# Designs tried in a protein design run: designed miniproteins, single chains, continued (5). Part 7

Each design is a single chain, and the fold is of that chain. pLDDT is the mean over its residues in the fold that is shown.

## One batch from the design tools (miniprotein)

Design m16224
Fold by ESMFold2-Fast:
Structure m16224 (fold): chain A 65 residues (1-65)
Amino acid sequence: MKLSEELKEKLEELQRELLRRYLAGEISPEQATAEFYARAAELIKEEYGLELSPEEARKLLKETL
């Protein structure tokens, strides 16, 4: 599966937001990772209509990015 540039930008912005929250002491690294892949799965569903679990989204992003 190919990811659009728009989706890649949204994922990068999400990663920056979660990193900022982690550095501010608002979330743990484990919470940041879980939130990132849960949100990534939602974005993929919205963009492509593909329902993924957070684990499936993680595998897809490792293969595609």
Scores: mean pLDDT 76

Design m16225
Fold by ESMFold2-Fast:
Structure m16225 (fold): chain A 88 residues (1-88)
Amino acid sequence: MEPTTAAEKAFEAAYKKYIKDGDYSRTRGLTVYVPDTNIGDEMARQYQAAGATVHYTPTPSQAFSQTQSNLESNGLRLGDNYTSVDDI
């Protein structure tokens, strides 16, 4: 049973990128989700310092999915997948 292998790699890379880039100010006024872990607690402190509202989730995959959805709905991207609908 390997349902988390690719997803775990993707979410960890995405979170690490956000921690590393220091782009927390772009989440000001937004709601973000962090896992109920020590690294999630550190992420929560960074997001709160930037002015985001932070909620804890029991799993990292849940935190990643909800944060990505909320960021994308506000015009931010946590890693592009390509889907094109343009026809000229």
Scores: mean pLDDT 59

Design m16226
Fold by ESMFold2-Fast:
Structure m16226 (fold): chain A 81 residues (1-81)
Amino acid sequence: MEELAEKAREELRALGFSDEIADYVVETLKKIAKTEEEFKAMFEALRRILAGDQALLDRVRGRATSFEELVKAAAEILKEE
């Protein structure tokens, strides 16, 4: 898990996010993910949304009132591909 978290922080920093935001995002994903597979799925969903995957964003639009709900919904959709 920690290696996955470190890689996720590095990718977020590379996208221009501050260390504080990168840490917050990764710690939030660690809290809601029950397995390493769930963490990978949620981070992949977030990365696709940040890269401009409008179709994925549209599929979760209106379903989430928090960052945690948004990432969970997006990961669940990608799991069904």
Scores: mean pLDDT 75

Design m16227
Fold by ESMFold2-Fast:
Structure m16227 (fold): chain A 94 residues (1-94)
Amino acid sequence: MEELIEEILKLIEEAIELLEKEFGDDPEVQKMVKKIRELLEEMKKEKDPEKIISIALGVGSEIQEVAKKYNNKKLAEIAKRLTELINKAEKLLK
C-alpha cells in the first residue's frame, strides 16, 4: 500500500509540472493546479489510506478532464497510470 501511495503522489506531482509547463498561461488550469496542490498536501498529511485514495480519485478525474479538453497525450497517459494505481490500491483496501 505505501508504495502505491508514493507512486500516486509522484504521478500527481508530474501532472502538476506538465500542467504548469504546457498550460501555465491558462487561468482555468492555474486554478486547477492550485486545487490539486492543496489536495496533494492533504494526501501527504492524511494517515487513512481510504481517504488518500478517495482524494486521488478526484485529482485523477480533474487531470483526465484537462487531457480531454486540450487533447494532451502526456496528461492522458498520466491520468491512465493514476487510474491503474488507484484501482490496485482500492483492491488492497477491500
Scores: mean pLDDT 81

Design m16228
Fold by ESMFold2-Fast:
Structure m16228 (fold): chain A 65 residues (1-65)
Amino acid sequence: SHHAEKLGKEGIKKMSKEQLEIAREIAETLRRIGDAFTAGLQQGKAQGLSKEERRKLGLEAAGAV
């Protein structure tokens, strides 16, 4: 049988872990979006594309994350 104290401790521990996992996934996704955008810009620059065409490549790469 579960005691109220044990259930409370397990609930808090579970919530904290879920919150940390969500925060990490959001941060990691935002980092990957930023990295992909920058990579797209650099690829366009290497191809000699215009500033606007480079931005489009960056946005397409970011959207693929």
Scores: mean pLDDT 76

Design m16229
Fold by ESMFold2-Fast:
Structure m16229 (fold): chain A 81 residues (1-81)
Amino acid sequence: MEELKKKIEELLKKADEYVKKAAEYYKEGKYEKAIEELKKAIELLEEALKLAKELGEDESFLKGIEKAIEALKKQIEYLKK
């Protein structure tokens, strides 16, 4: 249980790092690279969500990750236009 919780935390931390890289690319006008980093963040958040569901985490925690995924998907759509 503790090991799985640490893995979820590591996935969330890595996803945040990719979001920060995407923001840097966005400031440089490198939108395609920003999209690539956001896609990597989404993959990590989706894995964290799957593990959190398997662990039986609170609905509020699960909704937090789901909202983060949706926000990043909306950012990708914005950057593609």
Scores: mean pLDDT 85

Design m16230
Fold by ESMFold2-Fast:
Structure m16230 (fold): chain A 93 residues (1-93)
Amino acid sequence: MEELKKKLEEEVKRYREMGLPAEAFRKLAEEAKKAGLEELAEELEKLAKEREEEEKELIEKLLKLSVEIAIARQKNDLEKLAKYEKELEELLK
């Protein structure tokens, strides 16, 4: 039991470092729960929550940037449009 828990904790640490999406952590939590590893499932659900908040912040930034780009296009502000497109590329890399 302890060795299995430690092995999965090490795997979860690697997944966090690889930048997996919240959905992937939720699937891992479901598998852990089905295997009777409820304690590990709770830890994986917590990681999914943390990743979800990070994803939500990124989506909010992308949404705000999309609105700014739309406004710049409507006003034919080519300087701001180029600036916002560069910020979008930076966020996606």
Scores: mean pLDDT 75

Design m16231
Fold by ESMFold2-Fast:
Structure m16231 (fold): chain A 74 residues (1-74)
Amino acid sequence: FISNLLTGPFKYVYIAGAGIFGLSSLLSFLSGKALDSNQYAAYQKYSKAQKISGYVSVVFWIGSIILVIIISLL
């Protein structure tokens, strides 16, 4: 299954999207831990980075969905 997702023209999109999404998820986890430990400076740093990577990840996934719809129409 996953090897089929990683073949053809979509492999670079999925690899890049998965990487950015994974980074966003990790930063979200770290910001939560920092907030729980009352480390607001660390929370602010991770929260800012998470929001940026989160936006990039969402745009990438929306673009991927649009691309799949276009391919389905062809």
Scores: mean pLDDT 67

Design m16232
Fold by ESMFold2-Fast:
Structure m16232 (fold): chain A 92 residues (1-92)
Amino acid sequence: SMRERRIEELRRLLEEALRRGAPREVIEALKTLLTIEELGRTPAAHLRRIGLEIDLELGKISEEEYEAGLREIEAEERRRREEAEAIVREWL
């Protein structure tokens, strides 16, 4: 699949970056991209989603606040992906 090829390419780039002693920023960007591709999200984003689900179940937030929170998490993940992709692109 396209996703599997993307993951393989990112792993190859990370191995290359580590062998060449690439800047820490590049290594961290590649790790971020790999995590997003393999897990669909960062661990931090996953924990925030769980927190929103619990708060909704306990009646601490409304359905609308829950949906808004999910959109915010998605926007933050997209921004992190875009920033990481820019760093890797500049290094290539």
Scores: mean pLDDT 85

Design m16233
Fold by ESMFold2-Fast:
Structure m16233 (fold): chain A 55 residues (1-55)
Amino acid sequence: MAPSLEEIRKRARELGLSDDEIEMLVRAYELAQRVASPEAVRAAIDQLLTYFKSR
């Protein structure tokens, strides 16, 4: 199942992302939900969160 917007915002806050970064991530997720499968969206979000954590 695709993660909810609430779960994405919570995970991003736990990683120490700024409000601007969280909103950018949310917009990317909403766009991806319109064109990709739930599995692909989840994989993309996990990759984005890993990227933000690693910088």
Scores: mean pLDDT 71

Design m16234
Fold by ESMFold2-Fast:
Structure m16234 (fold): chain A 99 residues (1-99)
Amino acid sequence: GWEKIKKTLESEEGKIAIEAVREMLRVADELGEKSINVVAVAFYLLAAVIDSTSKEDIIKALEDAKKRVEELAQRGEISPEAATKLIEVLDKAIEEIKK
């Protein structure tokens, strides 16, 4: 229900994950890459965070987003520079939540 979603979004881990989504979109804009693929991963992460029920679910959502970024880079669907910056954003969020 809404109360569960609101609690997740207001949590420290939820706020960190939302900031990661924001930073992913900033990286895409900064590099001039209005890539639908980057936007799609950011929105998948947001949806997974909304659907999460625990801190562990949010960490898994961030790790799944990182895997998707790595797969996009492997297929040449994003630049290596974008992939490096996006992975750095996601790794930072995971580390902050694990503290």
Scores: mean pLDDT 81

Design m16235
Fold by ESMFold2-Fast:
Structure m16235 (fold): chain A 95 residues (1-95)
Amino acid sequence: GLEPASEEVRKKILEVIEEFKKRAETLPDPQARQFALEAAKFIEDAVKKGASPETVILAAAVYRVVARNQGLTEAAELLSEFIDKLAEIAREAGL
């Protein structure tokens, strides 16, 4: 559904976003690094405004498509790992 996440689910998503940011800062390609950090900021702001887990996964998937189209391979790979972790949180929450 498009309902806001429970506070427990929201906390887990924010923890995964923090991990994503830390990994993004270590990307060798400066362009991929900047893109990944901008994606993380947008998604974090959306979560803080009450975006559902489904909406967060969709946003990450859109950023991954853009990264692939721009040849930002490192950012696309990191976004794929991020989406997998978000999907696991959603599955564990029964979403």
Scores: mean pLDDT 86

Design m16236
Fold by ESMFold2-Fast:
Order: C-alpha cells, then sequence, then structure tokens
Structure m16236 (fold): chain A 56 residues (1-56)
C-alpha cells in the first residue's frame, strides 16, 4: 500500500542520515511521481534524488 511504501522509504532515508527536510522532500517527490510515472520510472527518479541529497 502507499502508506506501507512511504513508511518503508522513510525508514531507509533515516538510515542514510538525511536531514528531516531532505526526507520530507524525497517523500513529497514519491507522492508526485506515483501520480504520473510508472513504478520503474518512480524508483529511478527517487534513487537519483537520494544520491543527489547525499553526494551532490
Amino acid sequence: SEEEDLEFLRKMLEKLNLTPEQIEKVLALYRELKKTKSKFERDAELSLAIQKAIKN
């Protein structure tokens, strides 16, 4: 479910030591992408956003 997916994603982001603001931005991106993108595209965009938050 969406709630389970968001909770799982939140826990993963917390383990990466992202700030609360960065976590909220990634979760907001997930919600927007689920409306307009396939799961594959959504997962790819999220991966890039997370990498950007950590390294770029």
Scores: mean pLDDT 76

Design m16237
Fold by ESMFold2-Fast:
Structure m16237 (fold): chain A 89 residues (1-89)
Amino acid sequence: MSEEEVREKLIETLREVFGYPEAVAERILDGLKKLGYTNEEIEEIVELLKSDDPEKRREGLRKINQALKKMTPEEDAELERLVREELAA
């Protein structure tokens, strides 16, 4: 999968499965890239998130949450704030 295809699929999956706005999904992708996640690793997360198995979807979300926990407290707080604001709108 190309970098652009991985980006598009992750954003679409986060929007469709979890209802994350595009802006929040983009920040999640940027966070994963900043932490050194490869396109292949991101593709694996997308495959988990798209699974019909709720346990596999939870595993994918767990990997994203673990990655985001390596971000600064300020970056994590900003992401949570954006999720709350966008979902409240």
Scores: mean pLDDT 70

Design m16238
Fold by ESMFold2-Fast:
Structure m16238 (fold): chain A 70 residues (1-70)
Amino acid sequence: SIIDLLEPRVRVRWTTPDGRPVEREYDAAAIVAAIRANADAQVALGLADDPEALAERQARTVRSMADAYA
């Protein structure tokens, strides 16, 4: 499942240029819904053949980015 490729909450931490710490948590279910909607839209436009495979690749990319900014 695509949701299994993401942590239940995606946490990202960074420091603003003025030195303030910022922490955000994103709901994995909301991220998955957005990824699936994008994949379905691309298939509907004839830009991709497999919405599930496209969504899985995008979920892996999001996970990699979240790990880099954790």
Scores: mean pLDDT 70

Design m16239
Fold by ESMFold2-Fast:
Structure m16239 (fold): chain A 62 residues (1-62)
Amino acid sequence: AAWSAEEAAAAGAAAARALVERAGLDPQTKERSGIGAAVAAGQLGLAGPEGAARLALTNAGA
């Protein structure tokens, strides 16, 4: 299904958190780090909602 802008943003944020966790950063660093969020936001700009869904699935280990 087509995603709303809010759903795409939420998926990007979730994907960014999963990326930071998989990078092995501590909880304080992942909470305050913008790196994963910036990467996910860039991917959303390139790939749209379908790309955000793929990022979320990849980061969930699907």
Scores: mean pLDDT 54

Design m16240
Fold by ESMFold2-Fast:
Structure m16240 (fold): chain A 87 residues (1-87)
Amino acid sequence: MQEVADAIEARFPEAVAELRRLREEAAEAAHAGDIERVKELGERMIALLEEMAAAAEDPAEKAVLEQAIERLRAETEKVIAALEAAA
């Protein structure tokens, strides 16, 4: 798994850096209770991961990216549901 993660970062360094930034912004938006911003950032992160998966030629890299997309969808849905319940 580490070798595949290192390969993805080496192939998509700018995209990986943007994903880290977007995740930090999403955490800040969630802390602020900004549901619409969490949705927007989640969609942007998923779109970026989908672009990376589409560009990936290695089946192992593609599988890791697809797993990351599913995990992010589940995490984003959970955060939104928690914020909506708290509102």
Scores: mean pLDDT 80

Design m16241
Fold by ESMFold2-Fast:
Formats: sequence, C-alpha cells, structure tokens
Structure m16241 (fold): chain A 70 residues (1-70)
Amino acid sequence: MKVLLTVLAPEEHRDEVRAALEAAGGRILSEKKIGDTVLITAEIPEDKVEEVRAALARIPGVRYAVTPLP
C-alpha cells in the first residue's frame, strides 16, 4: 500500500527532504515555495514510512503529516 506524505521544511533543507523521500522509493507529486518554507507532497510505500520519518527527524525545522491512501 502507499501513503501520502506532506512535508513543510525550510527552503535551505529542501534537497535533504527530497533525498530522503527518493531514497525510500517515494514519488514527488508537488513542490511549492511558501516564503522561506517549501511544501512537498509525495507518495511513499507504507513499509518505508518509518525510514522516512527517521530521516526527516534529523532535518531542522521539518514538519510532516502522513495520510493513508485507499
């Protein structure tokens, strides 16, 4: 199964967030700059959610939400 991950991160850390999502086999659906923050939405395999959360937890200023997909 897949989940939808929505990430808010400082623009300075955009490349680190993208790398973490792609390393988990994630597919970036959208990326939008909001001031000094980037909003990234991606589909990731459910089995990789824990790995992504661990990677994002090491990046300063990152906030995220996970939504299950049908």
Scores: mean pLDDT 80

Design m16242
Fold by ESMFold2-Fast:
Structure m16242 (fold): chain A 79 residues (1-79)
Amino acid sequence: SEEELIEKAKELLRKAEEALRAGDLETARQYLEEALKVVEKLGEKYKDAKKSIEAALRSVEAGDVVSALAGIREALEAL
């Protein structure tokens, strides 16, 4: 269901946040990629959440933890 996919995406985003706060960028990247796949199944209605997750992924790849955390927060607010 849509609700189950939203809950799963939020759980994955929270796990990515925890990994970033622990300094584990590789684990954070993996959770963000999984969250992106879940949000893609939700479709156009959640495009802003998708964009925020994509921005967070770019920030993780750049080593920018502060911007990555902001992107995760924006994604959670858009879900």
Scores: mean pLDDT 88

Design m16243
Fold by ESMFold2-Fast:
Structure m16243 (fold): chain A 69 residues (1-69)
Amino acid sequence: EKVKTVLENFPEDKALLLKDDKYEQYLDIAKAPVIFAKGRSDAFIKQLEKATGKKIIDESEFDKLLQEL
């Protein structure tokens, strides 16, 4: 909700994320980073690590990692 509201107030950022096909990933991770870290499959996290070329460290790093994805 909060991330979606922020993106609605910044339509240029939303357009860039849509162009790079990262909008839904950003909403999912940034919306519930703690739940994501606890409830997501190892396969999804591994794919995110592979796509970014970095190890998943913790919830505080998710926004930064997602921007690089």
Scores: mean pLDDT 47

Design m16244
Fold by ESMFold2-Fast:
Structure m16244 (fold): chain A 63 residues (1-63)
Amino acid sequence: MKELEEALKKSRELGRDIVRLMINGFLERLGRPPLEDTDTDEQIVAAMDEIAAEIEKALRESR
């Protein structure tokens, strides 16, 4: 069953890499610095919340 746990860990690492790539793409479009390799999950979530708030503000101001 160690293979299943190892596969799950690998999937989480890949998921984090994809999420970081997406967040960094949004941050670049917003003129913000990219996330660092040492950032915690809490810092990543905070960055996502900030991106969401900036997008919503931009959408409202463009109306």
Scores: mean pLDDT 70

Design m16245
Fold by ESMFold2-Fast:
Structure m16245 (fold): chain A 92 residues (1-92)
Amino acid sequence: GAEIKEAAAALKSSMEKEGFNVTVSVDGTTLTITISAPNTNKLIAAALHSIGLELEGYNVSVSIDGDTLTITISASNDDALLAAVQHLAKSF
């Protein structure tokens, strides 16, 4: 819904402010974030935030390939996805 897209835009803005190049897409109850950073340590930090979401009961998949990180957040419904995206955004 509109709230998820607004939360995704806020997440993108927060990550870009931290020096990441970010592409965000929403498909149903799945959010996919593709990010690149000037160094591996920044990508590792982003991956650790995503692992934090997994440990708090959100469904998160993370893959790293060189300087590119792909984060996929899946939820059972729009409200759960919105909560996950807002939680991740506050971590940056």
Scores: mean pLDDT 74

Design m16246
Fold by ESMFold2-Fast:
Structure m16246 (fold): chain A 67 residues (1-67)
Amino acid sequence: MTEEQEKEVEGGIILIHLAVGYVAAKNRGDEEAAAFYREALDRASQLIENGDVEGARKVVEEADARL
């Protein structure tokens, strides 16, 4: 794969990870975790749209460390 394709795949994985976290939190009634994952998803999505996959990766690391 090209570096561009690798970044697109990584960005997709990041968004899926956060989206799954959000859905799982909502399903268990954890509104605080759900809100946190939603904010992280919005932030990561914006970073990926701007080509900042490294920044999006840090958002996931912060979410995982916080939760």
Scores: mean pLDDT 79

Design m16248
Fold by ESMFold2-Fast:
Structure m16248 (fold): chain A 70 residues (1-70)
Amino acid sequence: SPEELLARLDELVARMNDPNASLEEIKKAYEEAKKLWEELKKHRDQLTPTQLAVAAIRLAEAEYILKLKE
């Protein structure tokens, strides 16, 4: 479901926020986050505007974490 995809995106970003996560782990999590975002966009009509906005913010957060760890 779209809600399951959104929950998985939250879990990926939480893992990226672990201060002990390696750059390779963060990079892998970010690639998974991008794939989840593409799937979420396919279900746009089944998500509230707030859910879609939160997903977009999570992806931006993931990208920023990756840039900080490079």
Scores: mean pLDDT 84

Design m16249
Fold by ESMFold2-Fast:
Structure m16249 (fold): chain A 93 residues (1-93)
Amino acid sequence: LEEKLREAVERLEEATRRTEETGLEGLEELKRVLDEAAKEMEDLKASITFGAGAGMVAMALSVAKLDEKGGIEVGVLAGRSSVEAAREVREEL
């Protein structure tokens, strides 16, 4: 569990950074990373945490169709919040 959480956090940090660098392309990757992490987690709290992040990124992608800059900003915030929440889950284990 701890190893899976660490790997998921590392991928999520990388995807969030790429979203800051590439915008919309990074946002699509960030959603994929969060969806994959949610599916890989056997711990319910960790799975829900990554799933919530994926939902926020899906919303960010929808917003980006009307306001690209605003959507990217929301997506980056969702990524950062998911990293923080996942780290807290790991520390509680």
Scores: mean pLDDT 81

Design m16250
Fold by ESMFold2-Fast:
Structure m16250 (fold): chain A 95 residues (1-95)
Amino acid sequence: DLQKKIDILEEEAKEALEEGDNEAAAHYYAALGHLYFELEKYEEAIKYYELALKLDPNSLRAPQIYLNLAEAYKKLGKEEKAKEYEEKAKKLLEE
């Protein structure tokens, strides 16, 4: 069931990219990042969160994605990277 959900989101992201819909693709990649985070696959979660931000850096969801990246990096023991992403989230919330 969970693997089927991941497979569907990966296909949806691919379709969005083929259609040039970077905002939709970013949304699906952020959802994939969240699912991999719940699976404790933090390196995969980071990959998908970074793809989401690359495709839609000005998204209203960007501050939350930066906070999710910071948490994933903390889980991997990469405190300096976590702090960097927390600062990026703070700057976006400050305009």
Scores: mean pLDDT 86

Design m16251
Fold by ESMFold2-Fast:
Structure m16251 (fold): chain A 62 residues (1-62)
Amino acid sequence: MADKETFEKAAREAGRILGLSDEEIEKLVPKIAEEVYKRVKGKPLTEAMNYAIELLKKYKEE
């Protein structure tokens, strides 16, 4: 559970930074974590966090 769970935590933190509600974060986190892991599976966690922030901004704005 190391990889996926770590990306989920990064996505939750990114969502809070962006001002999303807890409900929105829980709804988006699994989807975000999957997209992040798919894009950055070999990259450092900082790259994953940056990408999670970008995806959350897109989903927040549609």
Scores: mean pLDDT 70

Design m16253
Fold by ESMFold2-Fast:
Structure m16253 (fold): chain A 98 residues (1-98)
Amino acid sequence: MAERAEELIRRALELIKKAIEEAKDEKLPKEVVIKIVSAQLLAVAALEELYTDPERAAEDLRAAAELLREAAEMTENEKVKKLLLEAAELLEEAAELL
């Protein structure tokens, strides 16, 4: 299960990276960018915790998913919304495996 969770988290991080690049190009509000970057940091922390503290990793993944959903509600950019919501789903699925 942890290996599958790692795969899902890494896929989510690629989507988050694309969302940050698109947000930069579209000059989205600072508040939106801060939420996306905070979610990225939590997802990275979860990768480090995955094999040593899976309960903490699951908490960080759920917190990251919530920040991505909040960021998606704050933006009118449909491409960024889609990337954020797909990443949130992957992080939530990863948390359920832990």
Scores: mean pLDDT 88

Design m16254
Fold by ESMFold2-Fast:
Structure m16254 (fold): chain A 93 residues (1-93)
Amino acid sequence: MEKIKKEALKLVEKGLEYIKKEKYEEALKYLQKALELAPDDKKIQAKVYLGLGQIYFDQKDYETAIAYYEKALELDPELEEAKENLEKAKKKL
């Protein structure tokens, strides 16, 4: 199981890299693969929801971004990036 978790984490990291490049279709494919490999890993799920929130934030859909950041924090309350991005999204409303 450890090998699968490491692979899922790499897929999440690739997805987040594609978000930074504004390649959202590619990002979504990698994030989906990560969820499929680690469906019960709350920390991987949290990072995927963080990525989804970032995609919607970039598209200026701040309400949807907030919802995804809140889901990320429900799964991993210590995910600092989700907390920071949640506050940024709230300021845009």
Scores: mean pLDDT 86

Design m16255
Fold by ESMFold2-Fast:
Structure m16255 (fold): chain A 59 residues (1-59)
Amino acid sequence: MTPSQLEQDIYNARMLAWEKRDVESLDRIDVEVGRALADGDLEKAREIVKEVRERLEKL
C-alpha cells in the first residue's frame, strides 16, 4: 500500500470516528497510528486503521 493511500484511509477513519463521536477511535488514530507512522511502521499503521474501521462499522 502506498503512503498516499494510507493517508486517505486515516483521513476517512478519522472523519467517520468524528461523525459517530467515538472518542476511543479518535484516540487510537491520533496516538497509536501516529506512533506507528513516526516509527516508519506502515504495516502497523494499516492494521490499526483496519481495526478502527471494523469497530466503527459496528457502531
Scores: mean pLDDT 81

Design m16256
Fold by ESMFold2-Fast:
Structure m16256 (fold): chain A 68 residues (1-68)
Amino acid sequence: GKKEQLKEAKAYLESIPGLKVEEVGDDTIVATGDLPVTTLIGIALRIIGDFPGLEVSIKGQTITVKLK
């Protein structure tokens, strides 16, 4: 289900060196890191491709992943 996709996306983000991953409420994961914007975009595209039940956005150095 969508909640299982969120848990898997969190595990993926936590596996990436340089990202600090935090849960914000029951439906949102926030990952922040001092990484190139192209790297952050690549990470977000992977999540969009692998987890169709999730909404992904980037603002500055932060990737936000939410349940749709």
Scores: mean pLDDT 84

Design m16257
Fold by ESMFold2-Fast:
Structure m16257 (fold): chain A 52 residues (1-52)
Amino acid sequence: SEEDEILRKAAELFKKGQYDEAEKLIKPLVEGKTSEEANEIVKKFFEIANSL
């Protein structure tokens, strides 16, 4: 999905130390979400980042 592709790109940027760029990609995905939905997106992001 588009969300999965964005999370992967953000995780790669995060691993490279490009935190501002990673945040800019993730922020729109969590905006307007419920706490449960936002937590699942953030959890998935860290799972991808830890796998890189």
Scores: mean pLDDT 82

Design m16258
Fold by ESMFold2-Fast:
Structure m16258 (fold): chain A 98 residues (1-98)
Amino acid sequence: AREEAERLTQLADEYAQKAIEAAKKGNVDEARKYLDEAITYYAQAAGLADDPELFERAAQKLRELAEVIKPYDPELAERIKTAADQFEALAREVAARR
């Protein structure tokens, strides 16, 4: 499962990058679509491995993405920040289970 989790994380990173590019071009609908894909793949990767480190990594990447997108689409940036907060909460929950 770890190899599959790494593959899903790479896919999530690719979609996150596509979201940034779409947002910079003013293609808000495409940016949102790519971000939904990125969040889905980060969630699948973290859930598959059930590894708090992967949840923390997803949260950090989403926070970085939110800051980059903020000047182009502040509403989308807030949605990304909410997703990052959720992943951080999941990381703490998984860590508590050991």
Scores: mean pLDDT 79

Design m16259
Fold by ESMFold2-Fast:
Structure m16259 (fold): chain A 68 residues (1-68)
Amino acid sequence: MKEIKEELLKKAEELVKMAKQGNLTEAEDIELSEEEKEIAELLALGALAVRYGDKEALEKGEKLLEEL
């Protein structure tokens, strides 16, 4: 269980890192599990909010992943 969360966090962290650098095209082609996909969607919403000026939204998304 905890190992799965760590793996999800690692993949989500890479997606966030790619989004931050502007490499979203690679994230779009990433094959994710259903659970990872839901988390990635939440992270994507957070990343969009950060791009529009709300950095805390991204941090909340990351914290949600760690709490899962």
Scores: mean pLDDT 57

